# Ledger of designs, part 16: designed miniproteins, single chains, continued (5)

Each design is a single chain, and the fold is of that chain. pLDDT is the mean over its residues in the fold that is shown.

## One batch from the design tools (miniprotein)

Design m16560
Fold by ESMFold2-Fast:
Structure m16560 (fold): chain A 59 residues (1-59)
Amino acid sequence: GHHADHLLARAAANGHEALAQEAYRLAQEGKLSEATRLLVQAGLSPEEAREAALEIARD
């Protein structure tokens, strides 16, 4: 989704593209806790990570 795309782009720009891609895959599989963990590792806040993972899972 729109908001998740911006957050994933920011993670990739910070050198965490592989983590962002794996988090996207996990979120699409409904593995929200794992996706959120990877997004936090990729430099997103816990709130941004949770919202991004949830948005991806709904898509």
Scores: mean pLDDT 82

Design m16561
Fold by ESMFold2-Fast:
Structure m16561 (fold): chain A 77 residues (1-77)
Amino acid sequence: EDKKKAEEAKKLLEEALKAYEAGDYEKAKELFEKALELEGELLVKTDPSVTEEQAEEAKKKALELFDEWVEARLAAR
């Protein structure tokens, strides 16, 4: 299950990258959010020191950094 969720999260990140490359930043952000949600679930399940609240907060912070992440990807071009 955890391996399947990790693979699903990777596919969502790849789809998010393809969407931003196509100029669909709204769809890219949505896919990125879904990937972070799955990664947060895995983190809570595998690390007993991490609460669901902490995983949710980390997801929100990552979403706030989405524009910086996109800018970094474009700059690496």
Scores: mean pLDDT 70

Design m16562
Fold by ESMFold2-Fast:
Structure m16562 (fold): chain A 106 residues (1-106)
Amino acid sequence: MTPDEELIKRAEAFRDAARTRLAPVVRQLLESGELTPEDVLRMARAIVNHFEKLAEELGASEEAKKAMYQAVADVLRAISDAVRQAGHEETAEELRKLAEEVEKKA
């Protein structure tokens, strides 16, 4: 597997997992109070940092980084929607802004 293929595959797999598994769990844990909105913002920043470090370590191309940033932005939008559904509009907006910043790097 090329470094580019590995980066894209991992980012897209994480996007799919975020939409189908992570986002519903985040919503439930926010509704129960087991997660705070601040915990979710910290998690979102950790996700961005993880993929940026992975891209750097793999020596990925600019094209692969663009695809990765698009997938990561989609992850953040899925989490934002879950946070909004849990009733945390301000935090959902912060996550939406982070997704826009990430997408601009694509």
Scores: mean pLDDT 89

Design m16563
Fold by ESMFold2-Fast:
Structure m16563 (fold): chain A 65 residues (1-65)
Amino acid sequence: KEWEEFLKNKEEVENFSSDNEDTNELAEWVKDILKNSKSEEEFKKKVEELEKKLKEVREKKAKEK
């Protein structure tokens, strides 16, 4: 199951395109995680942490704007 999710996410990231820089940043970070992560466990941990951090940072930036 983890490999199925990994492959699905990989294909989605490869076919993903966006006009928004913020969305492109997310896609690039996901691609970097996929490249740097050599195991399913590491990949999942990094994606989870990244998603949490990105949401917190965006919320913080929204308050400043």
Scores: mean pLDDT 62

Design m16564
Fold by ESMFold2-Fast:
Structure m16564 (fold): chain A 65 residues (1-65)
Amino acid sequence: SSVERIRELVEKAVEAYKNGDKSTAASYLSAAYIELTALEFDPNAPKEEVEEARKIVEEGLKKME
């Protein structure tokens, strides 16, 4: 699912960031934003699924501060 894909990308971004690989972290985070944007503009996506995906990205960002 799109939510699971976004979760995978965010988890990889956080892992890369914690390992000091900020360029790889930025790449995975960018991919997660592209997937989230696609999900937000999908008329068939449940609002709850979009909200869950958004929270995953927000929580990942907090871990990369």
Scores: mean pLDDT 85

Design m16565
Fold by ESMFold2-Fast:
Structure m16565 (fold): chain A 55 residues (1-55)
Amino acid sequence: SMEKIKEEYSKIGKELLEKIKEMGKVADRSDPAVRFEALRYGVELLEKAKKKLKE
């Protein structure tokens, strides 16, 4: 159902956002290398979320 998909999306989205925030606490956001690593991690988490939604 569409409600189940919405619930799963919301759950995964919040988990991804929290992980990105946790990385931001440790890393200096002004450092380009840190920004790149955060972006790479976010993309990886988004791909993981896509796999869960397809199942």
Scores: mean pLDDT 68

Design m16567
Fold by ESMFold2-Fast:
Structure m16567 (fold): chain A 55 residues (1-55)
Amino acid sequence: DKEAKIAEIRELLAQGKYAEAAKLLRELGASDELIKRILSTTDPERQEELLAQVP
């Protein structure tokens, strides 16, 4: 369940669908601060590090 949602979030971020990605991140229990950091990050490696912090 969580792994499938993270994979979907990665696809949405790659497509620039930030609103949809933010919705899924919130559903997984990510903090508003973490969501903002993920959405403002353009570095793919940094983005993966932040996604690993999603509960």
Scores: mean pLDDT 81

Design m16568
Fold by ESMFold2-Fast:
Structure m16568 (fold): chain A 72 residues (1-72)
Amino acid sequence: SYLEKAREALEKGDLEKALEYAEKAFGEAVKAGDLKAAAEALEIVAEALEKEGRLEEAAAARAKAEELRAKA
């Protein structure tokens, strides 16, 4: 799955691929109505953005993930 690929890329320090796979995972989760998977994808996005020093974008992704988890 894209979530698994995103986590693997994050663990390996491939932040570009982690973001790419997490964004794809988010899109698929939203289409499926899977709010939990969508939140998990945004958490990976946030962690990758934090590692890149993109702290404002990371905070926005975390806030959206929390919103989706509350609805799941």
Scores: mean pLDDT 87

Design m16569
Fold by ESMFold2-Fast:
Structure m16569 (fold): chain A 129 residues (1-129)
Amino acid sequence: MSAEQQEILEKMTALVKEFLADPRYAPLRNLPDPARFPDYSAIVPNPVSLGEILQALENGEIKTLKEFYLLVELLIENALRLLDPSSPEYQLVLEKMRELMERVDEIAASYFSQEEIGEMGLEVLEEVA
């Protein structure tokens, strides 16, 4: 692993630890109990939690910013999929998820140009008017 890649990995790991410590993201810490949510797998075909992302970072399973970004995007999509888009709860969760992704985008922008980010297939969140 390069020195730059190691620094990126350390920043991604620190960010996930920050999210795990934030009570606003408590529902994302672990997968829901299958006994309480038996239909979860039917609604969410690719489940992921913040705890699993941290474990994958610490185990060396996530080696690139692209892999990390795609897992965070999946985490956000899964959280929103459980909510009615017309509900007030959807808007509140969407705002929290936007804040989460903005922190990931800051890491990407610190190491990569817009062209490099585009080559990775990543999209920077745009401010909603």
Scores: mean pLDDT 74

Design m16570
Fold by ESMFold2-Fast:
Structure m16570 (fold): chain A 74 residues (1-74)
Amino acid sequence: DEHGKVGLAVRAGASEEELAKIVGPDLARSILKMAEIGRRLGPVRRELARDTSLTPDEQIARLGEEGKRIAEEL
């Protein structure tokens, strides 16, 4: 389906132009922004998961704060 095609294209490093062919230019830009936020959060999520001093709720809160910071930079 279209969701599966978009997900595969993003993981394969597809350009905004290729994504726009599937979902249109405005949604392609939004998808790439969300993918970039997810990519930048990956290392943060792994580091938080290794921090045994944090509760699961504290890990979620910190991940949310970092996600907002990244979104504001993009």
Scores: mean pLDDT 74

Design m16571
Fold by ESMFold2-Fast:
Structure m16571 (fold): chain A 65 residues (1-65)
Amino acid sequence: RKEKIEQAKENVKKIEDNEEAREIMLELIDKLEKDPSGAKTPEEIKEAQERMKRLNEILGIEPAK
């Protein structure tokens, strides 16, 4: 929520040299803010998941378990 959005903004500023990561983060934030209930279509849900995976690869972040 607000905490995750704030952290995402800080991460974007920290990696401002990586335009791809910035665009992915902004798109995910926009989707979340516009419709927090979820994506409007199954395609949007899949795109969000793929973008999140791509972002994690760019940032070298492993999923928490």
Scores: mean pLDDT 64

Design m16572
Fold by ESMFold2-Fast:
Structure m16572 (fold): chain A 81 residues (1-81)
Amino acid sequence: MSPEAVAISQAAAPELAKLGAEFVEAAEAGDMEKAEKLIEEIYAKALARANAIPDPAERAASIAAAEAGRADLLTVAKELA
């Protein structure tokens, strides 16, 4: 992973941690509408971060990881509900 990709990930970490905590709370409460909204917000931030990566191959891999993460969060939300 490039130093730029690491720096972008670290800069987003506090906001993503807060969104992740809110997502878990919503999913555990069975609030699927709120959980899905938080998943979309996390995904949008992950895509913005990936698009800021200057290396095309690393950018493509990060976009794919963001898409996989969105699917994983949907699975977790269904399991916790």
Scores: mean pLDDT 74

Design m16573
Fold by ESMFold2-Fast:
Structure m16573 (fold): chain A 77 residues (1-77)
Amino acid sequence: SAAEAARLEAEGERLVEEGLRAFEEGRYEEAARKFFEAARKYAEAAELASGERRRELVLKAVSARLLGVAALVEGEL
């Protein structure tokens, strides 16, 4: 449903915010976990959507995964 997709997207947005805060605080492993969780929420929301809305949610999921990878790389340096 549209309401369920919106709820999942909102959860993803919150997880991205938590991940960015963890990243700024140098907690890279926690940041990575939050970003990967956000990507899963956006992907779940995308499955409930179609057309342009689905594409937007897929791109958000990909972006969150890239942030997760970046956090893991930073944590290894």
Scores: mean pLDDT 90

Design m16574
Fold by ESMFold2-Fast:
Structure m16574 (fold): chain A 58 residues (1-58)
Amino acid sequence: NESTAIDLLYRAMLRVMSGSKKRYEALKLLNEAVDALEKGDYDTALKLAKEALDLATS
């Protein structure tokens, strides 16, 4: 849902900003997640935000 997508996106963004070595790749996924969220595609936004978080925490 929208609330879950926004929460996950926020967490991913904070982790990326904390200095991940894969920051550039994670930022690309975050931008795509934001675009999906703006279009109302919450499933895609959640998937992309999770991928960004996974990259940022690697």
Scores: mean pLDDT 77

Design m16575
Fold by ESMFold2-Fast:
Structure m16575 (fold): chain A 84 residues (1-84)
Amino acid sequence: MVSDKEVTVGMGLIYRGVGELLYKKGKYEEAAELYKKAAELFLEAGDYESAGEALRNAARALEKLGKEEEAKELKKKAEELLKK
């Protein structure tokens, strides 16, 4: 039986993977959105490490777009999650 947490983590992994692909193609806006969705799913599942990594990746995509303030906020949130 697939639990709600297993489904949620699986969806997070898919969003992270597609976000990575979009980032490599230079689709930074779309990549940032998918990384944020992945982080939300990982947080819902209690996977703070994966959530922090996803937010860090979203921040990197935002830096490519020149959105420095939004990137700083996501990096701060990622570091807080990764310390947990």
Scores: mean pLDDT 84

Design m16576
Fold by ESMFold2-Fast:
Structure m16576 (fold): chain A 99 residues (1-99)
Amino acid sequence: LEEKVKEVRAEVDQVRAEVDALGAYIDSTGATPEAKGAVRMAQRAADAAVEHANKAIEYLKKYKEDPSYRKAVESHVGAARQAVDLAREYIEKAREILA
């Protein structure tokens, strides 16, 4: 369980960095409304991924004292991964528009 939380945190940190870099690039180049929209959706998904990863970490600490928190940890790990996947879809969409 600790390894799953560590892995999802790394994935979330990576996608957040990619989204932030793409957003900075678009702001500097004056990209189209379509590209800006895709980046905005990627940013929202990355924000959700960060929120769920933080909750997974919080519940993992509680899980060490109380096994009943296991499902809460697994739920937030799953939600964080879904949000990472969604952010990556919008990153790819923005890159396709910019190509």
Scores: mean pLDDT 86

Design m16577
Fold by ESMFold2-Fast:
Structure m16577 (fold): chain A 59 residues (1-59)
Amino acid sequence: SAEDDIEKVAARAYLLYSEGRAATPEEAVKLAMEELGLKLSEEERREALRLFQKGLAQV
């Protein structure tokens, strides 16, 4: 589902950013989409970024 794809992108983006493979949260989300082969709409990408940023704030 789109919700599952958004969560997968957010989780992968968090990993990529934490490993230093992406310099910004936006770059991490873009790279996660490319690595997972998922194409998110702008709205879905914003939601993935929101989940990623929430994860960063709670670590």
Scores: mean pLDDT 80

Design m16578
Fold by ESMFold2-Fast:
Structure m16578 (fold): chain A 55 residues (1-55)
Amino acid sequence: SAMEELKKELEELYKIIEDPNASSEEKAQALTRMGDLAAENGVTVAVRDGEVVIL
């Protein structure tokens, strides 16, 4: 489903943010993309206990 695809994409982006081998630029781009996806889908994205959740 579209929401499952969105959640997977957000989880992949969050993994970049947590990756110690990712550059500051890669992390910033991932964070920006998460915000764009949240806005485009009219949802709020949060991280709770290391898990991405859609509100």
Scores: mean pLDDT 85

Design m16579
Fold by ESMFold2-Fast:
Structure m16579 (fold): chain A 65 residues (1-65)
Amino acid sequence: EEQIRADMREGARRNLEAGKEAFEKGDLDKASLYFDIAMLFAGVAGDEELYREAKEGLRKVDEAK
């Protein structure tokens, strides 16, 4: 389980970064998708910090639409 959680936490980080990049480029659909995936991975990994950051990213996407 520890390795799976570590892999999911890394997946959350990668998708969070991709979401932020897409948001900065104005690609709101991709940003929303990446942040949603980051939240899913962070939730499974139990990483509340990454989950919170991804959720905040989704909030910003929704406000920018």
Scores: mean pLDDT 82

Design m16580
Fold by ESMFold2-Fast:
Structure m16580 (fold): chain A 63 residues (1-63)
Amino acid sequence: KKSLVVKSLEEIEKIKDIEELKEEKKKLDELLERAKKLNVPESVIKELEELKKKVEEKLKELE
């Protein structure tokens, strides 16, 4: 799908494909910018930031 649906932390851990991880990072970046602009609760923003950290960590692992 082309929607901005992000994967859970567990799903991100399963990803071994660098291209898929890059797509998830892009989606999370877009969602974080949108969330900050829309005054969503800080807890939601923190959750998205944790997902982004996990994606970045996996990208570093796979290089």
Scores: mean pLDDT 72

Design m16581
Fold by ESMFold2-Fast:
Structure m16581 (fold): chain A 55 residues (1-55)
Amino acid sequence: GPRLEAIARRAEELLAEQPDMTGAELAERLGVSGGELAVALATYRPELIARLRRN
């Protein structure tokens, strides 16, 4: 839904600015749970999940 799309878009913007951010740091900055971030990325930006697992 719109909330998950907004989370995924904002996550991509933050990673473009700070590519070394971990998933935990990204979730904290977005004010969401790691699970909600994971669902948002799996739905709209699945490429970023693989990147975050390596950070």
Scores: mean pLDDT 82

Design m16582
Fold by ESMFold2-Fast:
Structure m16582 (fold): chain A 81 residues (1-81)
Amino acid sequence: LSPEEQAAALLAQAEAEAAALLEAARAKPELAAEVRELAERYVALAREMAEAIAAGDEERARALSEEALPVRRRAMELVAE
């Protein structure tokens, strides 16, 4: 994959994961606001990571990945229990 293709694939995957988290949160309305906030933060970080990948900035992409992992994990924990 070219850096542009890799960036597009990563962002598409993050958006799909965020949509799945929001759908799962529909069954738990008391958690919906927190899951939405975490999903939005995850997509925002994924977008910045996609930009870094497209620019060839592997160091920045790695740092953003490290920030995104705890956000994704927390959102998954909330919907999975």
Scores: mean pLDDT 83

Design m16583
Fold by ESMFold2-Fast:
Structure m16583 (fold): chain A 71 residues (1-71)
Amino acid sequence: MSAEEATQVFVDELIREASPEVAQAIRDAVEKNKDKPPEERLKAAVTAAMNAGASQEVIDRAHEAVERALG
């Protein structure tokens, strides 16, 4: 899986687990950082999710989804 694909899987899982408010914050952060490397977009998405009130549990589940997709 490419870094782009892994980042998309992580972002999609974060959005899936998130409330509508958190999901919108994640989408806005990814769009704002669309011209940046996948690692920076991933950091922006995580930061936006946490600032919007996402739990560590939601973030951990998104990480697990990426590990499953890569394995």
Scores: mean pLDDT 79

Design m16584
Fold by ESMFold2-Fast:
Structure m16584 (fold): chain A 61 residues (1-61)
Amino acid sequence: MPVPSHEEVLALHEEMVRALEAGDWERLTALARQLGEALGALSPEERAAVLDAWDARLAAR
């Protein structure tokens, strides 16, 4: 499998926020597992870049 891109990890995190807002706890749990696996595939530098990009994207909304 290809390593997930920063965009894929960010999209997954945004889906978790939407699931939380909708009260969909089953979906939130599944998405949290997927996000954890995706982050585990990234280097520490890649994880830092994803967090920085996520913060910038949220600030722009």
Scores: mean pLDDT 71

Design m16585
Fold by ESMFold2-Fast:
Structure m16585 (fold): chain A 87 residues (1-87)
Amino acid sequence: MPSLEEVEEILELVDEALEKLFTDPEEAIKLLKEAAKKAKELGLEELAKLLEEMVKAVEAKDFEAFKKKAAEIGKLLAKLLEEIKKS
């Protein structure tokens, strides 16, 4: 399992990307790509794939696909954080 700190770093990158999505979409894409790279380095293949799909949705300006991927990513990150915090 990745560490709590490693998963929190990915969560922070995703949260910053979501905040910048409508004000600075180029920066949002950079942050999502960085999050995907970190997820791959940690062996979180499913999370990395969802983050890459979210980048494609932003680049395509497909807001419906973006919302769906953001929800899936949020659910997966919440589950990972819960599993790490559980003794």
Scores: mean pLDDT 80

Design m16586
Fold by ESMFold2-Fast:
Structure m16586 (fold): chain A 76 residues (1-76)
Amino acid sequence: SMLTRAIALALEAIGIAVEVELGLMSPEEALARAREVLAEAERLLAEAEGDAREAARAAVRAARKAIEAAETGDGS
C-alpha cells in the first residue's frame, strides 16, 4: 500500500541521517540515497490521500533532514 511505502521511506531517511552522523556512511553516499528517498516520497505525496499522505509528508521531511546531515558532514 502507499501507506506502507511512505512509512518505509521515512524510516530509510531516518536511518541515513543516523548512519552519516555516526560516520557509518560517507556524506556522498548519504546525499545520493537521501535524494532518491526525497524524490520517491514527493511522488507518493502527490498521489497519496489520508494517512498515506501524512506518512509521505513525514518521509519528505525526514529525507530533507538526511540531506542536511549529509551536507554538514562534507564540510571538512
Scores: mean pLDDT 85

Design m16587
Fold by ESMFold2-Fast:
Structure m16587 (fold): chain A 61 residues (1-61)
Amino acid sequence: MSPEEAIARAKELGEEAKKVEDEEKREKASNYAAGAVTYAQQGDSERAEKYIELAEEYLKE
């Protein structure tokens, strides 16, 4: 995944996290999505992709 694609995907996951009714899962998904944006902006695509996976895991409810 390119850094630009990772940023776009992470921002999308952050918006989806806002729709989660469970406060703890919303916070976790939002934090992982925000972390993914940060790592992607730093060029750390490996950590960005891992954080995207973690955000997606919490959104799978």
Scores: mean pLDDT 80

Design m16588
Fold by ESMFold2-Fast:
Structure m16588 (fold): chain A 84 residues (1-84)
Amino acid sequence: DIVDRILERYDALPEEKQEEFEKKFREASKIPDLNEYIDKLLDILVEMGLITEEERDALSDDEKYALYTRIGGRIGRREMEARR
């Protein structure tokens, strides 16, 4: 599963790089159109070296949405942990 592989790459990032991603993802969340928000998320993943442009082009709409949902869940978990 390509989504699971991308998430494994995300989980392998140093905490500093995960924080950088989280900041970029929060900025992208200001985009009111969901499709543009997902496209911006994919741009961030390519920019940070978590996916290639070839992998991005190979993703189905369902896989793009699954990435959006599951990355959002990981960021939410980190935010909850920071509220201790």
Scores: mean pLDDT 78

Design m16589
Fold by ESMFold2-Fast:
Structure m16589 (fold): chain A 78 residues (1-78)
Amino acid sequence: MAEELLERYLKEHGLPRPSEEERSAIDAVAYALRAIGTGDEKDVEKFAELMGLSEEQREKWLKDAKETAAWIKEKQAA
C-alpha cells in the first residue's frame, strides 16, 4: 500500500515520520499518480475527496487520466 511503502522508505533513509497533514498530502499524490496510470474512476474519486476538488475539476481529472492510461496502453501494445 502507498502509505506502507512511504513509511518503509522514510524509515530506511532515517527520515522523520510524516505528520497527519503530510500523510494526507502524500496519499493525495499517490492516488493522483494511480489515476493517471489506471484511468480508474475510483482512483480519481479518492484523489478528489482528499484534495476537496469540485465536480468540474474531478471530471477534467478523470478525462485526463483516461487519456493518459489509453496512451500508455497504446505504447505498450506498439
Scores: mean pLDDT 68

Design m16590
Fold by ESMFold2-Fast:
Structure m16590 (fold): chain A 62 residues (1-62)
Amino acid sequence: MSKEELQRAVQEIMNRGLELIEQGVPVEEILAEVRRLMEERGIPEEVTENVLAGLRDIYAQA
């Protein structure tokens, strides 16, 4: 996967996670869905963990 493809895929999945936060979905379900989408796209675990940490932080501030 190119760096540009990786960034685009991560952004699309992050946007989905943000939509679920706005809909009031429980954080654990959001994190599980985002992890599943990242794994399906072949995103490296290191990148996935960074995204999940970011979503947890956003959820805590909402």
Scores: mean pLDDT 80

Design m16591
Fold by ESMFold2-Fast:
Structure m16591 (fold): chain A 82 residues (1-82)
Amino acid sequence: MTKRQQQTDLWNSFRQGQTIFDQTGDGQQMIQTLSSNGISIPDSDRQQMLQYSRNYSDPNSRQQLYDILTSTLDRQIDSILS
């Protein structure tokens, strides 16, 4: 596959994971979906995301979770494009 297709697939996977979390509040299901679709999440980031997902109703906790997820995605995309 082209690097552009890999980038597009990763962004689609990101959006699916974000949608699942927004609808369910289930951080485990989100992480499982992201990993199944090719997003590599380090164990340390995974543990922090799960910690923040426990406070799903707190906007600050959701923001922290999405910040971690976005940083993980950006690192993986940069690795593909470089």
Scores: mean pLDDT 77

Design m16592
Fold by ESMFold2-Fast:
Structure m16592 (fold): chain A 80 residues (1-80)
Amino acid sequence: MKKKAAEAVEEALRRSVREGKTVREALMAAANALLEHVSNDETSRAVQAAADALAGVPLDAPLTEEQGERMAEAIREALE
């Protein structure tokens, strides 16, 4: 269910920000959350949308709250 997938991703991204995880680690956490609820193809598309939303941000940089919100929005849009 797309709503449950979006909710799981939002929680994974909030946790990544709280724990000071990098953008790369946050993308992996979002992918893992998505795979529990949607197909591999939908996961790949959603993760690519999140990566595109953060274009130019270094993968090793700590994820900010604003960046996490942008990733969550891009994933929600890709799933609809």
Scores: mean pLDDT 82

Design m16593
Fold by ESMFold2-Fast:
Structure m16593 (fold): chain A 65 residues (1-65)
Amino acid sequence: SEALRALVRRYVRDDGTISEEDAITLLQALGLTEEEARKLLAPYLRDDGTISEADLLALLEKLAA
C-alpha cells in the first residue's frame, strides 16, 4: 500500500537502507515480538546489519496480506 511505502521511507537512511533496530521497531508495531522480528529479518540482513527498502517493504506486504 502507499501508506506502507511511506512508513518504510521514514526509516530509510541516506544509503537507501534501514537499520536492524528500525526494522525490528516496525515489525513490533505490527504485533511481532523482538525475537520473531530478528528471525524474519536474518535472511535479509547485510553485513553491516541493515536491510534494503525493497526487501523490508516486500516482507511487510506479505505480513499485511
Scores: mean pLDDT 79

Design m16594
Fold by ESMFold2-Fast:
Structure m16594 (fold): chain A 89 residues (1-89)
Amino acid sequence: SEAEKLLNQGKEYLEKGDYDKAIEYFEKAISIDPNNSDAWAYLGLAYLKKGEFEKALEYAQKALSIDPNNIRAKAVYELAKAKIEGKKF
């Protein structure tokens, strides 16, 4: 319940474009429930929105290791990977 409350607060900051606060709340949610695939996927999405593609990829991979069917994690993974590969020639 506390982890879900923190995850929802992170989502609210993400929607408002406050990616740094979103990250803080997602990290707090993960500290309580490290097996919540959605929390890792949203953390990846927040880093993706900040243009930190390597971190976005890492956290999306973590989300997929917990739940390989997490649609958000798959989307973050594919977009972050494409951004990284496009910058490497």
Scores: mean pLDDT 89

Design m16595
Fold by ESMFold2-Fast:
Structure m16595 (fold): chain A 70 residues (1-70)
Amino acid sequence: MNEVKALKNAANTAVEATEQSAKASPDLAFRMGRSALDYAAKLKSASEEGAKQGEEAEKRVKEILEKVKA
């Protein structure tokens, strides 16, 4: 249970870092985005509840990266 909470916090922090990085530099945003996707994948693998939260984090990261690239 505590491990899933830690992964959720890490994923949320990485998503926020990706959003902040997108304002500063596209290159940094892509680096942070890959880290966020890695945490989202771990969250999906940790539990069924984590899978839903991981999917939401993944969608947010993809949206941020699309706006940076567009």
Scores: mean pLDDT 77

Design m16596
Fold by ESMFold2-Fast:
Structure m16596 (fold): chain A 60 residues (1-60)
Amino acid sequence: GPVDDEEVEATLYLIQGAIAEKYGDYEEAAKWYRKAAEVTSDPEFREILKKKAEELEKKA
């Protein structure tokens, strides 16, 4: 199809992370952001997600 499954999966994991973060569940949010970083093929986006997860892990 015209959209890569990697992009869809990364986006879904990002959404899960954002929901967890809004609920104050930083541990869960970090897990989702790390998962998004693992599946994305975009190195720039991957770096952003890794940094986001590290910051949330400090708060957990």
Scores: mean pLDDT 80

Design m16597
Fold by ESMFold2-Fast:
Structure m16597 (fold): chain A 74 residues (1-74)
Amino acid sequence: SEEEEVKKLYEELEELARKAEAALKAGRLEEAERYLREILEKLGFSEEEIERYLALFRAAVNGDAELGREISAA
């Protein structure tokens, strides 16, 4: 059933989100970014969209306000 497949996808996304948050809180930024990429890929985002979100994530985590402003203006 497609409904069961969607439910399974939702459970996988929940697990990835939980792992991403745990990695971020532990300061494992590369691991957190990897989980975030997997989430965006599973949700069907394009490579361009994924790179924009990851760049914003990196800017936010690193406190680069200038890079964050440039990404937000796009």
Scores: mean pLDDT 77

